# Designed miniproteins, single chains, part 62

Each design is a single chain, and the fold is of that chain. pLDDT is the mean over its residues in the fold that is shown.

## One batch from the design tools (miniprotein)

Design m2268
Fold by ESMFold2-Fast:
Structure m2268 (fold): chain A 60 residues (1-60)
Amino acid sequence: TDAAKEANEKLMKSAERHKEAIIERAKLKYNKDEVEAIEKSLEKSLQEFRKLLEEELKKA
């Protein structure tokens, strides 16, 4: 239980770091409105991913 929760937290932190890297690269090539749209899209995907991990934890 605790080990699965810890693994999920590490996975989420890895995904957050990848999001940050994508946003930093996007800032070099796109305007602020485009970067904001990319950030919101990635944040929504991460929130959905977090919920999937939480649901899997409940099924265990």
Scores: mean pLDDT 80

Design m2269
Fold by ESMFold2-Fast:
Structure m2269 (fold): chain A 63 residues (1-63)
Amino acid sequence: MVARAVRTVASTRVGREDAERIGRAARSAEGLPREELIRTVERAAESVGVPGSWARAAVDNAL
């Protein structure tokens, strides 16, 4: 599951609560095109102070 992989990668950079928020965002975007999934993870990452550029790498690592 992409959301679980994204949450795991996020946990290396942010605390548990923020990683879980990023993971939930990825889960809500599962089944959507890759572009929309990346965009959703990017917004969640930025909301917790992580650069949006990280989101693409996190999604690519999950695939």
Scores: mean pLDDT 75

Design m2270
Fold by ESMFold2-Fast:
Structure m2270 (fold): chain A 57 residues (1-57)
Amino acid sequence: MLPSQDALDALARGVAENADLPEEEAIRRLRERLGDSVPEELIRRAVRTVARARAAR
């Protein structure tokens, strides 16, 4: 199922808010908020993308 624009906006905001947290912790928090609206795989991918950018030198 395609996520709604509101769900994607909430995902982007949540990922940004959790950018300084460990990936697993950020994924857990976003899953709690968005698990019904956004597939877990998209949550994991978005969190990993931001976390890797944060960890880049």
Scores: mean pLDDT 75

Design m2271
Fold by ESMFold2-Fast:
Structure m2271 (fold): chain A 56 residues (1-56)
Amino acid sequence: MEELAKKAAEAYKAGDVGTAAEYAGKMYQLGASGEEVAKALEKAGVSKEAARRLAG
């Protein structure tokens, strides 16, 4: 979970929004809610606004 969020944050910071969204999708496959995905992305260094957009 946390490792996927870190990879998503790294991809997003590199400008690869598609790869960031793909890692967020993998978190959903592990049973995470949109709220949990957004919180994990924020913890990994993504802004609240960007985390919400990636979480859907």
Scores: mean pLDDT 80

Design m2272
Fold by ESMFold2-Fast:
Structure m2272 (fold): chain A 55 residues (1-55)
Amino acid sequence: SEEERIEAAARVLAEAFASLLRTEAGRQAVIDTLAEGAPEAVVAALERALRRIAP
């Protein structure tokens, strides 16, 4: 179904993003980007999402 397709695509993207954060360079790139003044709410939401993907 369309819902299943969207859920599958979202999971692939989320896991690809989590994979980036597993590397030191990937973590540094994300930190550098967020340090440019992303709101704390966005950082908190990202942390929650990653905790669900990589327990």
Scores: mean pLDDT 63

Design m2273
Fold by ESMFold2-Fast:
Structure m2273 (fold): chain A 110 residues (1-110)
Amino acid sequence: MMSDEKVIAEPSAEVKKLLDEARKLFQEAADETGKTNPEVKELRDEVESLRAELAKLDKLDAVKLQRYGIAYGRLRDLIKEKGSPTAKQKLEESQKLTKQAKKLAQQEIK
C-alpha cells in the first residue's frame, strides 16, 4: 500500500502476537541451554541488551542491527548444537512462528 507520509509501519496485532510468542520460546530455549552453557547465557544477555537498545532508538542504527543479527544467529546455532531436546523443540517452534509472522507481514504489505 502507499505510505501517505513517513510513518513507522507498525505490524498487525497478529504479527506482533506471533513475534512475541516466538521471542518468548526463543528466550526460554536460550535460558534452558544457558543453565549448562555459560557462553549461551552470555550471548543471550547480549541479544537482549541489543534488542532493548534498538527498541529505544528513534533512528535506525545499522551497526547495532547487524550486531543483533549476528548475536541472534550465533545463539540460535549454539542452542541447536548444545541444547536439550526441550530447548531444541522450543527453538523449532520459535522459528516456525517467526516464519509465519514474516509470511503474514509480507501478505499485509503485499
Scores: mean pLDDT 76

Design m2274
Fold by ESMFold2-Fast:
Structure m2274 (fold): chain A 98 residues (1-98)
Amino acid sequence: ATTLNNIAGVYQSQGNYASAIASYQRALEIRKKALGEEHPDVATTLNNIAGIYESQGNYESAAALYQRALEIRKKALGEEHPDTLTTRANLELVNQKI
């Protein structure tokens, strides 16, 4: 999953959003199977996919993924964790653009 995340990050930096999403989605499948759907690493992958949709102007898809990442992070890390707060801020921002 880490290697696919790194490859996805390279595609994202190149503006190749389709390849970035595909690599992150594969990483998401592996992480869900290995760690469970409620694991913080699953939330991190969802947050990264959401960021790409946001970059594409697909704010509704970004919001849905940020919402799922937020729910996982709230449960796993707590309401006041920096990662939870960052995901909440990202969700609030994309909701303003819808």
Scores: mean pLDDT 82

Design m2275
Fold by ESMFold2-Fast:
Structure m2275 (fold): chain A 60 residues (1-60)
Amino acid sequence: MDEALLKAIEAVEKDPSNVGALLTALSESDFSEEERARIRELLRAGKVDEAVAFARELLK
């Protein structure tokens, strides 16, 4: 499990202004390009809760 990515997800859940930290951790993650693109699209659409849920599911 990517601990840095999990911490970034938790930071965004507490304060949406931490989206930049999540984007940085996402680029360093073991996720595929398709998975990263999906999370970025959800974040751009303002669907932060959906982006977080999707990232958490991938970490299981």
Scores: mean pLDDT 79

Design m2276
Fold by ESMFold2-Fast:
Formats: C-alpha cells, sequence, structure tokens
Structure m2276 (fold): chain A 89 residues (1-89)
C-alpha cells in the first residue's frame, strides 16, 4: 500500500528532524559551557584551576562538535527519506 509507505517515511523523517534539533540545542549548550570555562581559565591566577578549566573547555568543545556532526547526519537522513516519499507520490 503506497499511501502507508509514504506516511511511514514522512513520520520517520519528522522524528529524525526533531532528534537533529535536540542535538543542535545540546551542541550550542556545550559551546556556551566551553566558552565559560575558557573565560574562567583566563581570569584564574591559580595554575591548577586554569589547567582544569582549559581541559574542561576542550572536552566540552569536542562534545559540541560531536553533537553537531550527529545532527547534520540525521538532517541528511531526514532529507533522503523526504525525497524517497516524494518519489512515491
Amino acid sequence: EKKKKIEELKKKAEELEKEALKLKILSESYESLSRMNLAVAKISKDEEEKEKSLKLAEELEKKAKEYKEKAEELEKKAEELKKEAEELE
């Protein structure tokens, strides 16, 4: 049944788009936390605190990049599914 297959593809694409949006928001949050830790590191006179803040900023930046990449992958999959649904219409 063609109609059911189109509906399933569109629904799956919508779910992937929602997941991608959530990951983008998480990526932005981790970027903000990374910048905060960089600012703390610049102000800190204690070398140990500075080192910990720099390391945390680097880890948070890495997580932000990972979530951004995952979001982009999900967006591409959603586009592919939408295109497949259009071909069946």
Scores: mean pLDDT 86

Design m2277
Fold by ESMFold2-Fast:
Structure m2277 (fold): chain A 70 residues (1-70)
Amino acid sequence: SSSLAFEAAVELGLLGDTELAQEVFDRMRKRELSDEETAELLRRLGEAYEKAGDTEKAREWYERAEELLK
């Protein structure tokens, strides 16, 4: 979902990964992300939350990534 990818990119930027956030926004301007690309983005957001100490949010985003690949 474009809205899910957009939400994840915004949160990554807020957590300090502004380079990845900008790359995702630039990609989305050209086309919709695939489920595989979106799942990878959600996994990276989970990793960012773990680094920030928010293990519960990290787990939520990892679960959402797995659901996209079913």
Scores: mean pLDDT 82

Design m2278
Fold by ESMFold2-Fast:
Structure m2278 (fold): chain A 72 residues (1-72)
Amino acid sequence: SLKERAEKLLKEAQEVLNKAKEIGAPDSAIRYAETAINLAKRVLDSDASEETQRFLLEKAEEALRIAKKVIE
């Protein structure tokens, strides 16, 4: 389900945020990881349409990809 994807993404984004802080990554990595966390939480808390939840989840996945790219 979309909520299961959001829960997994939230956990991964939290791990990326922790790693970014530990290695002293640029602020952009921290901001994108936090954005992914916030968007994933919005999906979990949402009673909106599947289309809206999917849109938020896709934006969260994009933010997490950017955070990972910054720390590579």
Scores: mean pLDDT 85

Design m2279
Fold by ESMFold2-Fast:
Structure m2279 (fold): chain A 68 residues (1-68)
Amino acid sequence: MEEKEKELEELTKWSQLGADAAKPFVAEGTARARRYRELGLPEEAQRWLDEGSVKAAKAAYEAIKAAE
């Protein structure tokens, strides 16, 4: 019973570490995409969202891996 609770606590901790590492990349991608949309460049805005998501995912993965 307690072993399953420890696994859930570790999963929550890894999720938080990943989210914290991803936060600056998500913020940058979102801010740049918003600026491009305001300029009437929706394709460029989408590109920045996609690139930001990839960088965020990589940062989250590396942070979780480093926490081993």
Scores: mean pLDDT 76

Design m2280
Fold by ESMFold2-Fast:
Structure m2280 (fold): chain A 72 residues (1-72)
Amino acid sequence: MEELKKKIEELEKKLEELEKELEELARELERLASERSEEALERRIELGVREVELAVEITVLKKEIEKLKKEL
């Protein structure tokens, strides 16, 4: 039981880190949305791909945390 709680805490900490990174990316994408240069467009594409990657990773972590919490 205690080991399971520690695992959940570690995953929740990782989730917080990823959510913060996603928030930072969202702010950067919003800032770049006003820029109409080719460089800004390329950067938006790069950040958009990273946003999708983070969203998937966050979703997987949330499901893992939920599964572990059900075992408590």
Scores: mean pLDDT 82

Design m2281
Fold by ESMFold2-Fast:
Structure m2281 (fold): chain A 66 residues (1-66)
Amino acid sequence: DEKEKLLKFLQSIPGVGKEKAQKIIDMGYDTWEKLKKITVADLTQIPGIDYGKALDIKTSIHISFD
């Protein structure tokens, strides 16, 4: 399933555990097409993700599509 692949991918990013990965999906980033549009601002809404972690997560996601 696409959501399981998304969860596994997100959990491969340093500092992203299962709970944070699930919250990203719950925010509406539940397909690869939606995930590539993710913003630092949306990521910083997740408890425990500061600006630096949000940048690292966004960069890891975007590198995977480029």
Scores: mean pLDDT 81

Design m2282
Fold by ESMFold2-Fast:
Structure m2282 (fold): chain A 70 residues (1-70)
Amino acid sequence: GPPVERTVEVYTLASMYNAPTLEQAKQKALEDLRKAAERLEKEFGYEVVDIKIEVNEDGSIKGTITLRKP
């Protein structure tokens, strides 16, 4: 059949980053997601299709990595 896409969800808090601004905390979280995605490609051979980040009103950060099986 066609390649199946899978998603990995990561949850963190803006307050967990010692960043001067919310935007810098978001950028640090995005960098952590990119590193996780690179590890998944290297160790498991997945193709990374998309990386999304969402900051909620309560200061929670949701990252989503969309993967495709090779």
Scores: mean pLDDT 77

Design m2283
Fold by ESMFold2-Fast:
Structure m2283 (fold): chain A 60 residues (1-60)
Amino acid sequence: MPELAVATAPVPKTSEDELALREGERVRILEEVDENYVLAESLATGERGLVPKSYLEVVE
């Protein structure tokens, strides 16, 4: 089951593969790409992209 996470700070979009998030925005983690990034889907917008793990706190 995909994990839910919340952005602990605003996440800027710095490349076309990244997902911009507001602080407190909830995402669904689809997969872990590496130690630093996950592929996530915004629950607010439905957009998908890479998010740095350091900006996310997993909630279950």
Scores: mean pLDDT 79

Design m2284
Fold by ESMFold2-Fast:
Order: structure tokens, then sequence, then C-alpha cells
Structure m2284 (fold): chain A 65 residues (1-65)
């Protein structure tokens, strides 16, 4: 159902936001190397793009309800 699909997309968005928050903590961590921070920054950019797609899909699915 569209309601089940919307809930699945909501959970995926929450998971992506949690991962982004963890990467932001890593970027702010003074104990991490510059290389580790660069890697976290790259991963965050990819997840941010994925989150945008998921949120667009969720909005579209909700419009069909």
Amino acid sequence: SLEEEARALERLAEELEAEIAELERQIADPSLSEEEKREATRRKAVLHAALGIVKAGLAFTRELL
C-alpha cells in the first residue's frame, strides 16, 4: 500500500539523517585525522544527496494518498 511505502521511506530518511549526524560528529571530532574527516565529508555529501531523493519520493508518495 502507499501508506506502507510512505512509512518505509520515512524510516529510510530517519536512518540517513542519523548517519549524517554521526558523520557530522566525526567531522567535528578533534581526535580524528584530516584524512578521516575528508572521508566523513565525502560520505556525508553522498548521504545528503540520497536523503534528497528519498524525501522527494516520500513527498510524491504522500501526494498520491
Scores: mean pLDDT 88

Design m2285
Fold by ESMFold2-Fast:
Structure m2285 (fold): chain A 104 residues (1-104)
Amino acid sequence: APTAEDYYEKGVKALEEGDYEKAIEYFEKAIKLDPNYAKAWANLGQAYLLQGDYEKAIEYFEKAIELDPNYAKAYGLLSKALYEQGKYEEAQEYHKKGRELAKK
């Protein structure tokens, strides 16, 4: 049977190909096998962000940060989703946090 990482890799490939619905399906399968897979939660959020579902994107980026508070990329993605919602001040704070984590 496929592993969480196998589904994650298929999701990343679908995301790169612009098949956001297929990417979501694969990342959801990865999370079902490994609910602590912070990268899968972040990429699930990215797929929703690319579809324009900013509310779901934010929820999934927040989950990725909860699982891995040092995941610099997840802060950058959360900042992007908040910016798209017009939450500019909050977006700037998360962008700064992600930048600080990435410099370490």
Scores: mean pLDDT 90

Design m2286
Fold by ESMFold2-Fast:
Structure m2286 (fold): chain A 62 residues (1-62)
Amino acid sequence: SRAAEIAALLKEAKEAYDAGDYKTAGEKIREAVERYGVSRRDIARLLGISEGTVSRMIREAE
């Protein structure tokens, strides 16, 4: 389901972020935003970071 796909993607993003793999985290975050329409605010709350950091990670994943 879409919800399960989003949950798996965000879990992978958090695991990558916690491991210091910011490139992979940014790529997973970007997919969640662009493909599934997840808000930057919701991602920021999940990861415990600022919305500005989420936006930077998406940009750096380009």
Scores: mean pLDDT 83

Design m2287
Fold by ESMFold2-Fast:
Structure m2287 (fold): chain A 91 residues (1-91)
Amino acid sequence: NPEVERAREELERLMEELELTESDREYILELFERNAPFGVEITLEISKDLIERYKEQQEAIRELLKKGVKLSSKVPLLRESIEEIEKELNK
């Protein structure tokens, strides 16, 4: 479906521009692919909103880590995002 492929490419480009973690990108793309066949435009809009939320979360995590705050989570996706950001800041 050309509309689904175009929307997917738009999301991938946006996530690259905003430098989302790999774990967050994979999660968002999975949700998009699962739901896009039922409504491409609405799924794209919702996915973009989710990207903005995750970007805000990653910026907050990055800011706290830069201030020397030690962060951890029992939520797997959030834990992965914290670990990826911490690794990026240390290199």
Scores: mean pLDDT 81

Design m2288
Fold by ESMFold2-Fast:
Structure m2288 (fold): chain A 74 residues (1-74)
Amino acid sequence: RDELVAAGRRLQALVDAHPEAGPIVKEALDQAGTRPRAEVLAELRKRLQEAGIPQETVDEIVAAVGRLLDALAA
């Protein structure tokens, strides 16, 4: 609830700084209900890297999505 809001805001801030990540993150979140968390995060990382997003930012986005998925599963 509060953790979900905090995780969502962090992810939104990262996407606002890197708009090209937005559609990739949305696709990962849409798939989260039907695929294992580890597989979703691995595919997210790969797609962000293929989009040319800096590795440091990829790590931050993957961590933020992971936190959001954990909050949604709670």
Scores: mean pLDDT 81

Design m2289
Fold by ESMFold2-Fast:
Structure m2289 (fold): chain A 55 residues (1-55)
Amino acid sequence: SSREEAAEYLRKAVIYAQQGDEEGAEKYLEKAREAGASEETVERVREEVKRILEE
């Protein structure tokens, strides 16, 4: 389902951020949005990605 697909993309965004890959993280945030993730959810995960990358 689109919901499961979006959730997988959001997890990948976090994993790429943990590896220091800002480009990879942003790519998967975009894929999650395209797969039907809500704007609120994408913004929340983007904030988490930003926190991880600022470590």
Scores: mean pLDDT 84

Design m2290
Fold by ESMFold2-Fast:
Structure m2290 (fold): chain A 57 residues (1-57)
Amino acid sequence: DVTPEAIERVRQTLKKTMTDEEKKELIERYQKALENAKARGDDDVVKQLEEEIELIK
């Protein structure tokens, strides 16, 4: 699937099957990126990263 919405849905499903350790590591990476995006005031990037973090949690 090459459709962005289809990829996002697959990613949501995969997130449910990830181990807690894998989720924690990925969340930490996104949290760091989120802090940098907030410092820059990039609302679009902040929104995207918040959605990714929510998706992974």
Scores: mean pLDDT 73

Design m2291
Fold by ESMFold2-Fast:
Formats: sequence, C-alpha cells, structure tokens
Structure m2291 (fold): chain A 102 residues (1-102)
Amino acid sequence: SRAEGYTGMGIGFLNAGDYESAIKAFEEAIELAKDDPKLQAEAYTNLGKVYLKMGKYDEAIEYYEKALELDPNHSLAWHNLAVVYEKQGKYEKAAEYLKLAK
C-alpha cells in the first residue's frame, strides 16, 4: 500500500539521520493508514523512534502510547517505551514495559 511505502521511506530517512524527512514520511503513512489500525500503529511506533533518537522523550512516549491504543500487541512499541524509560533512568518502569513487549 502507499502507507507501507511511506513507512519504508521514513525508515530509510531515519537510518540516514534525516529526522525531518522521516517525520514527514511517517505522518503521511499515518494519514494513509487511517482505516488500517495495525499499519497506523507501525507508523506511530516509527515516529516515536524518531523522537527518541532526537532525545525528545515526552513526544516519543506520546507516539508509542498512540501506537499501543491502535495495536496493543505491537511488541516494538512496548520495547521502545522501555528504552525511553531506561534513557530517563527510570529502570523500574523500563522493566515493566520490557515485560509487556513479549
């Protein structure tokens, strides 16, 4: 789908360190996937990962929580929430979310 295409482009930009282009690509994927909760959750999870890499932890948490509202089984979103809390030194919360990633 076009949503999957934009998600792939966003991942490419993210891996290249082009966070601005990655954000735009994932926002397009979210809009195109509005009727597909699992694809929308994947795009939100990737958007959260961009903010995590930028050190914007509050925004990263918000996008991972949006992904989990759409797909509670999205293990990558649970794992990445654990990574955010670990980076904030909140190890008990990190362990809790890592447990949910399985």
Scores: mean pLDDT 87

Design m2292
Fold by ESMFold2-Fast:
Structure m2292 (fold): chain A 81 residues (1-81)
Amino acid sequence: MVSVEEAIGLVLRAIGVLLDKGESVPEELRELLREAGRKLLENPDNKKAFEALEKAIEALEKGKFEEARRYAEEAIRAAEE
């Protein structure tokens, strides 16, 4: 369902947003996003993890850090199943 290329693209997008937002992003959220991206790259076909990480990145782009945190935690949980 999710291609390896799409998963890589999403992780690169996450890195770009983290670089753009810089120090304004809480360290806990940065760690969650790094872990979610790492786990997604280990199993790129995990559609649930992909969709949750995509929502986390969208929330992060909008400055909604609490929503981004919840979605990042969901992505990690989905990837661990």
Scores: mean pLDDT 79

Design m2293
Fold by ESMFold2-Fast:
Structure m2293 (fold): chain A 60 residues (1-60)
Amino acid sequence: SEAERRERAARLATKALSIVMNNGDLEKARKYLDEAAAVDPRMREGLETALKIAEEERKK
């Protein structure tokens, strides 16, 4: 069950990061980030940082 939770959180985090890396919809990335953080709260800070960097880079 804990391994399944880690796998689910990792898959959601991967979806969020994939959207960021492919210049996709940051609102969709935010949704996957929030879902990943709801499953594993420890992921929130890293994912928030990645999303913030992407938002700043796209501001140009």
Scores: mean pLDDT 83

Design m2294
Fold by ESMFold2-Fast:
Structure m2294 (fold): chain A 62 residues (1-62)
Amino acid sequence: SFEKELENAYKEALENYKDNDEQLERAKKKGVPLTLVEKAVLAIKENKKEELKKYLEEILKS
């Protein structure tokens, strides 16, 4: 299904970003707009469950 394909794409994006802590921190510090996936990854790392849920819902609706 489309939802399953989107979930798989999200998981692949998380895998690509999980080891890019420096890149995410630099983007955050420079005020560069973060993608919804990057925001979701940061929410996981910062243990912000409510923010993660919000970003996942936005990804699924877009």
Scores: mean pLDDT 62

Design m2295
Fold by ESMFold2-Fast:
Parts: sequence; C-alpha cells; structure tokens
Structure m2295 (fold): chain A 97 residues (1-97)
Amino acid sequence: LTPEEVEEIKKRLEEVLDEAVRLAGQSSPLARQAAEDAKGTARKALQYIDEGNVREAAIYATAAALQFVAAQIISGDPRLGELAREALTLLGKLADA
C-alpha cells in the first residue's frame, strides 16, 4: 500500500467506528458504551499494527470484534455486525501493508 492508501484506509476505519457508535447509541446508552469500548480496542489494534506488533494487533482486533458482537446483542441491530466485519477487513489490510 502507498502512504496515501494507508491514510485513506485509516480514515475509512474511523468513519466505520464512528458510524457503529452512532448506530448503537440510537438503541440504548448501554449499546453505545459497548460500541465505544469496541472503537477504543480497535484503535489499540491499529496502534500495534503501526508498531509492527503482530501478536498484540491480533489480540486487540479479536477483542474489538467480540465487543462489537456485544453491542449487536444489546442493540438488536444486525448492521453493527456488518460494521464490525468492515472494521476487521480494514485492520487486516493495514496489517498486510
């Protein structure tokens, strides 16, 4: 990936994470909190990707996925699962860069 492509993917990841928080927040404060926790964990995964720490990146990406599953269960909104899959795909592209 070029530096420009990396920045575009990072921007799209933040947009996906923000959309998940907004969508969860429409359901309940508890769903919003779960999505905000998932966003924070996903950002930590990105930090470890940037550091080249593959093991920690994989752990935090997996934890973020589980937190998004919790947000989906609390909200009842399957779109949160779709957003979680998109976020993981974007993290995977950055890890392979």
Scores: mean pLDDT 85

Design m2296
Fold by ESMFold2-Fast:
Structure m2296 (fold): chain A 87 residues (1-87)
Amino acid sequence: MTREDLRESVESLVEAAERAERELERYVELAKTDPRRAAAIITALDILAAAAEWVAEQARKAGDEELAARAREAAERLRRIAEEIRA
C-alpha cells in the first residue's frame, strides 16, 4: 500500500467509527428487537476493527506512527461499540 492508500484507509475507518458511534443507541435497541440484524452489525464492526488493526500495523511499518495511532484508536472505538451492542 502507498502512504496515500494508508491515509485514505485510516480516514474511512475513522468515519466508520464516527457513524457507528452516532448509531449506537439505535443498535442497542435493535439488539432487543432484532437480534439477528444486531449480530450482523456486530460482525461488521468486528471486521472493521480487525481491518483498522491491520492498517495500524502497516502504517507503523511504513514509519507513520501518527497514522498508526489514528488507526489503532479507530479499532478501539469500533470494538467498544460492538461490546456495547453485545451487552
Scores: mean pLDDT 86

Design m2297
Fold by ESMFold2-Fast:
Structure m2297 (fold): chain A 61 residues (1-61)
Amino acid sequence: EEEEKRRKAYEEVLKSIDTAIENAKARGDEELVKALKEQKEIFDRMRQGKTLREILEEERK
């Protein structure tokens, strides 16, 4: 129940990030687009059940 709500919340955040990426592209803000894409990848991994620590460890390796 709570886990289902958490996953749905992450999905909504991912949709919001997609919208923000399109808006940033329309403005020509390439730096923001890159930052938002990185945030999207982190949130997607967290939605899949990985912790932030696990994500950072994967990037280190």
Scores: mean pLDDT 74

Design m2298
Fold by ESMFold2-Fast:
Structure m2298 (fold): chain A 75 residues (1-75)
Amino acid sequence: SEAVAEAEAIARKALADPDLGIGLALVRALVGISKAAGDLEAAKAALRTAIEGLRARGAPQEEIDLLEAELRELE
């Protein structure tokens, strides 16, 4: 879907930010907006894309675990 593809693109761009804190804040904002709009597929897509990006850049396991827990709550 268009909304899912857009969420994935935004999450990838956010996690390309050199500042991981800013990238994570943007992803969390995107997930929150998608959930508030009732678009759970877009929220899940953003979380899955963010988890992949965090793993790729060697982010702390604690940050990955938090996003994985939020993804499980939406499934």
Scores: mean pLDDT 84

Design m2299
Fold by ESMFold2-Fast:
Structure m2299 (fold): chain A 66 residues (1-66)
Amino acid sequence: SSMREKVKNELLARMEALAAAIKAADPDAEVSINEVDENTLTLTIKTDSLNLELSVSVDEALKALS
């Protein structure tokens, strides 16, 4: 649905903003965003001391807005 696409695009935009903020704070950090499928977005942050992955569900975001 168009609402699902809008929510997914908003989540992607917010994740991109977060990735940019992290890179600005630590230029040596490896930051990537992956669309695993239509429902799952991941943000990965890698440094010498930290490996972190954040997963976000579009379905759960849509349920929270309903």
Scores: mean pLDDT 81

Design m2300
Fold by ESMFold2-Fast:
Structure m2300 (fold): chain A 107 residues (1-107)
Amino acid sequence: SLKEEAKELIKRAIELVKEAIKAALKGDIDKAKELADKAIELAQKALELAKQAGDENLEKAARLVIEAAELVKEAAEAFEKGDILRAIGLILRALGLIIEAERLLEK
């Protein structure tokens, strides 16, 4: 079903965001950006499927994952500039969004 496909894509996008965070924390900035971009692509596909299915919780979860991935890209750029405190703050915000997205998938 469209809902099952959207949910699977959101779960895969969440795992990519978590991998992007790990890459950023290790100083692998290019990998962090690449993984975050892949997460955005999957979450955007999930958002379109969620809209077609009329599932507001899946739509919201997909949007939260897109925002989280964008924050990880900003964190990677902050790490490149040596702004470590800003980068950590952005990562913590991204993790909060991922936790909320995971909570929405359990509904």
Scores: mean pLDDT 92

Design m2301
Fold by ESMFold2-Fast:
Structure m2301 (fold): chain A 115 residues (1-115)
Amino acid sequence: AEENVEKWRQAFRDAAAYLGAPLREREFEYNGYKIYVLRFRDRGYVHLLVILITPEGKVEGYYAVLPSEEEADRVIEELKSPENFKKIMEKLLAESDADYAAGRDDRRAARLEVS
C-alpha cells in the first residue's frame, strides 16, 4: 500500500517535470487521515492528485483535471472533511465517466486502484 503511494506521487512529479510545470506538494494529517496533495497547472488546467490514507490504513487515490486554480482550491478545501471530499470526487468520477462513454470529452477524473 505505502509503495503504491510513493509510486503514484513519483509518477505525478515526473509528469509535471516533463511538462515543465511547477509542482506544489503538501503532506498533512487530519482527523486520523494522512493526506497528500500534489498539483500543477498545464495549459490553463489544474492537474490534481490527492492520496488519502484512512484511519484504518486503507489507501484511496484520486486524480482530476480541473478548469481553474479557483476550482482546485475549492476541491482541496473540502479535505477539511475527507468524507465530503470523497463524495465530491465520486461525483466528478461519475460525470467524467459518463462524458467519456458518450464521446463528449476525454476522461477528466480517475480513481487510483491498488492492484
Scores: mean pLDDT 78

Design m2302
Fold by ESMFold2-Fast:
Structure m2302 (fold): chain A 89 residues (1-89)
Amino acid sequence: MAEVEELINKAIEYLKKGDFEKAAEYISRAVRLLLERDGFSPEVAERAAKAAGETAKYLGEQGVDPEKAIISALAVALAVATEEELRRR
């Protein structure tokens, strides 16, 4: 948990600095660790991590509040992970 929280905090820090690429990298790493810990497959975790990174970058570039951008990225990641698990039958 502490490691994931540190990665999320770094993603917020980089969004505040306007480094959207690094923010995307840190949130993607946080999502991978979170989902793999909770028993999602590595393939599902990677897909969700990519979606989270893309969402955080897009919202950051649009000037959305950094904390709200990260919450939105995490919500997108959870939706993607859930949809992928439902598709695997």
Scores: mean pLDDT 84

Design m2303
Fold by ESMFold2-Fast:
Structure m2303 (fold): chain A 64 residues (1-64)
Amino acid sequence: MEEALKLIEEAEELLKKGEIEEAMKLLDRVSDIGARLAAEGRIEEAEEVGRRVQELLKKYGLTP
């Protein structure tokens, strides 16, 4: 989880700079971490990671 949160923070900094492609690469890695957490039964942590990613994408207009 800590690694996922750091990657989300790095992705937001990239989004602030307009580096969308690099930010999306980091968010892909975060999604992989979230899937691993869910597979390990760490559902609450996986849901928190997913929620933070969705909030970030909405903030920057990257979700429908």
Scores: mean pLDDT 81

Design m2304
Fold by ESMFold2-Fast:
Structure m2304 (fold): chain A 99 residues (1-99)
Amino acid sequence: EEVEESIEKLKKVFEEKLPPFLEHARTVDQLSDEEIEEIKKLAEKMLEDTIRYLKETGRVLSDEEIETLVNIILDTAYAFVLIRRAIDKLVEEREKKKE
């Protein structure tokens, strides 16, 4: 019944937390501009899926639950980009053996 309000709050918290999260991630792991863009795109897709799930289930979230979900989304997107980085390094190492 307050699902639309929860969704609006979720979007606002996401928009507020994303820029400082990306800035911190850039400095910690020396991420490239492309990797920062990948985190943003992945996080936005997960947010869209989360909104769909909330609409389908009719679940209302507290402010604390919204904060927790946004942190999970951001951390997950970041982890996925680090996985992609690892894959790229493995491919480069394989190619270096073909002299």
Scores: mean pLDDT 84

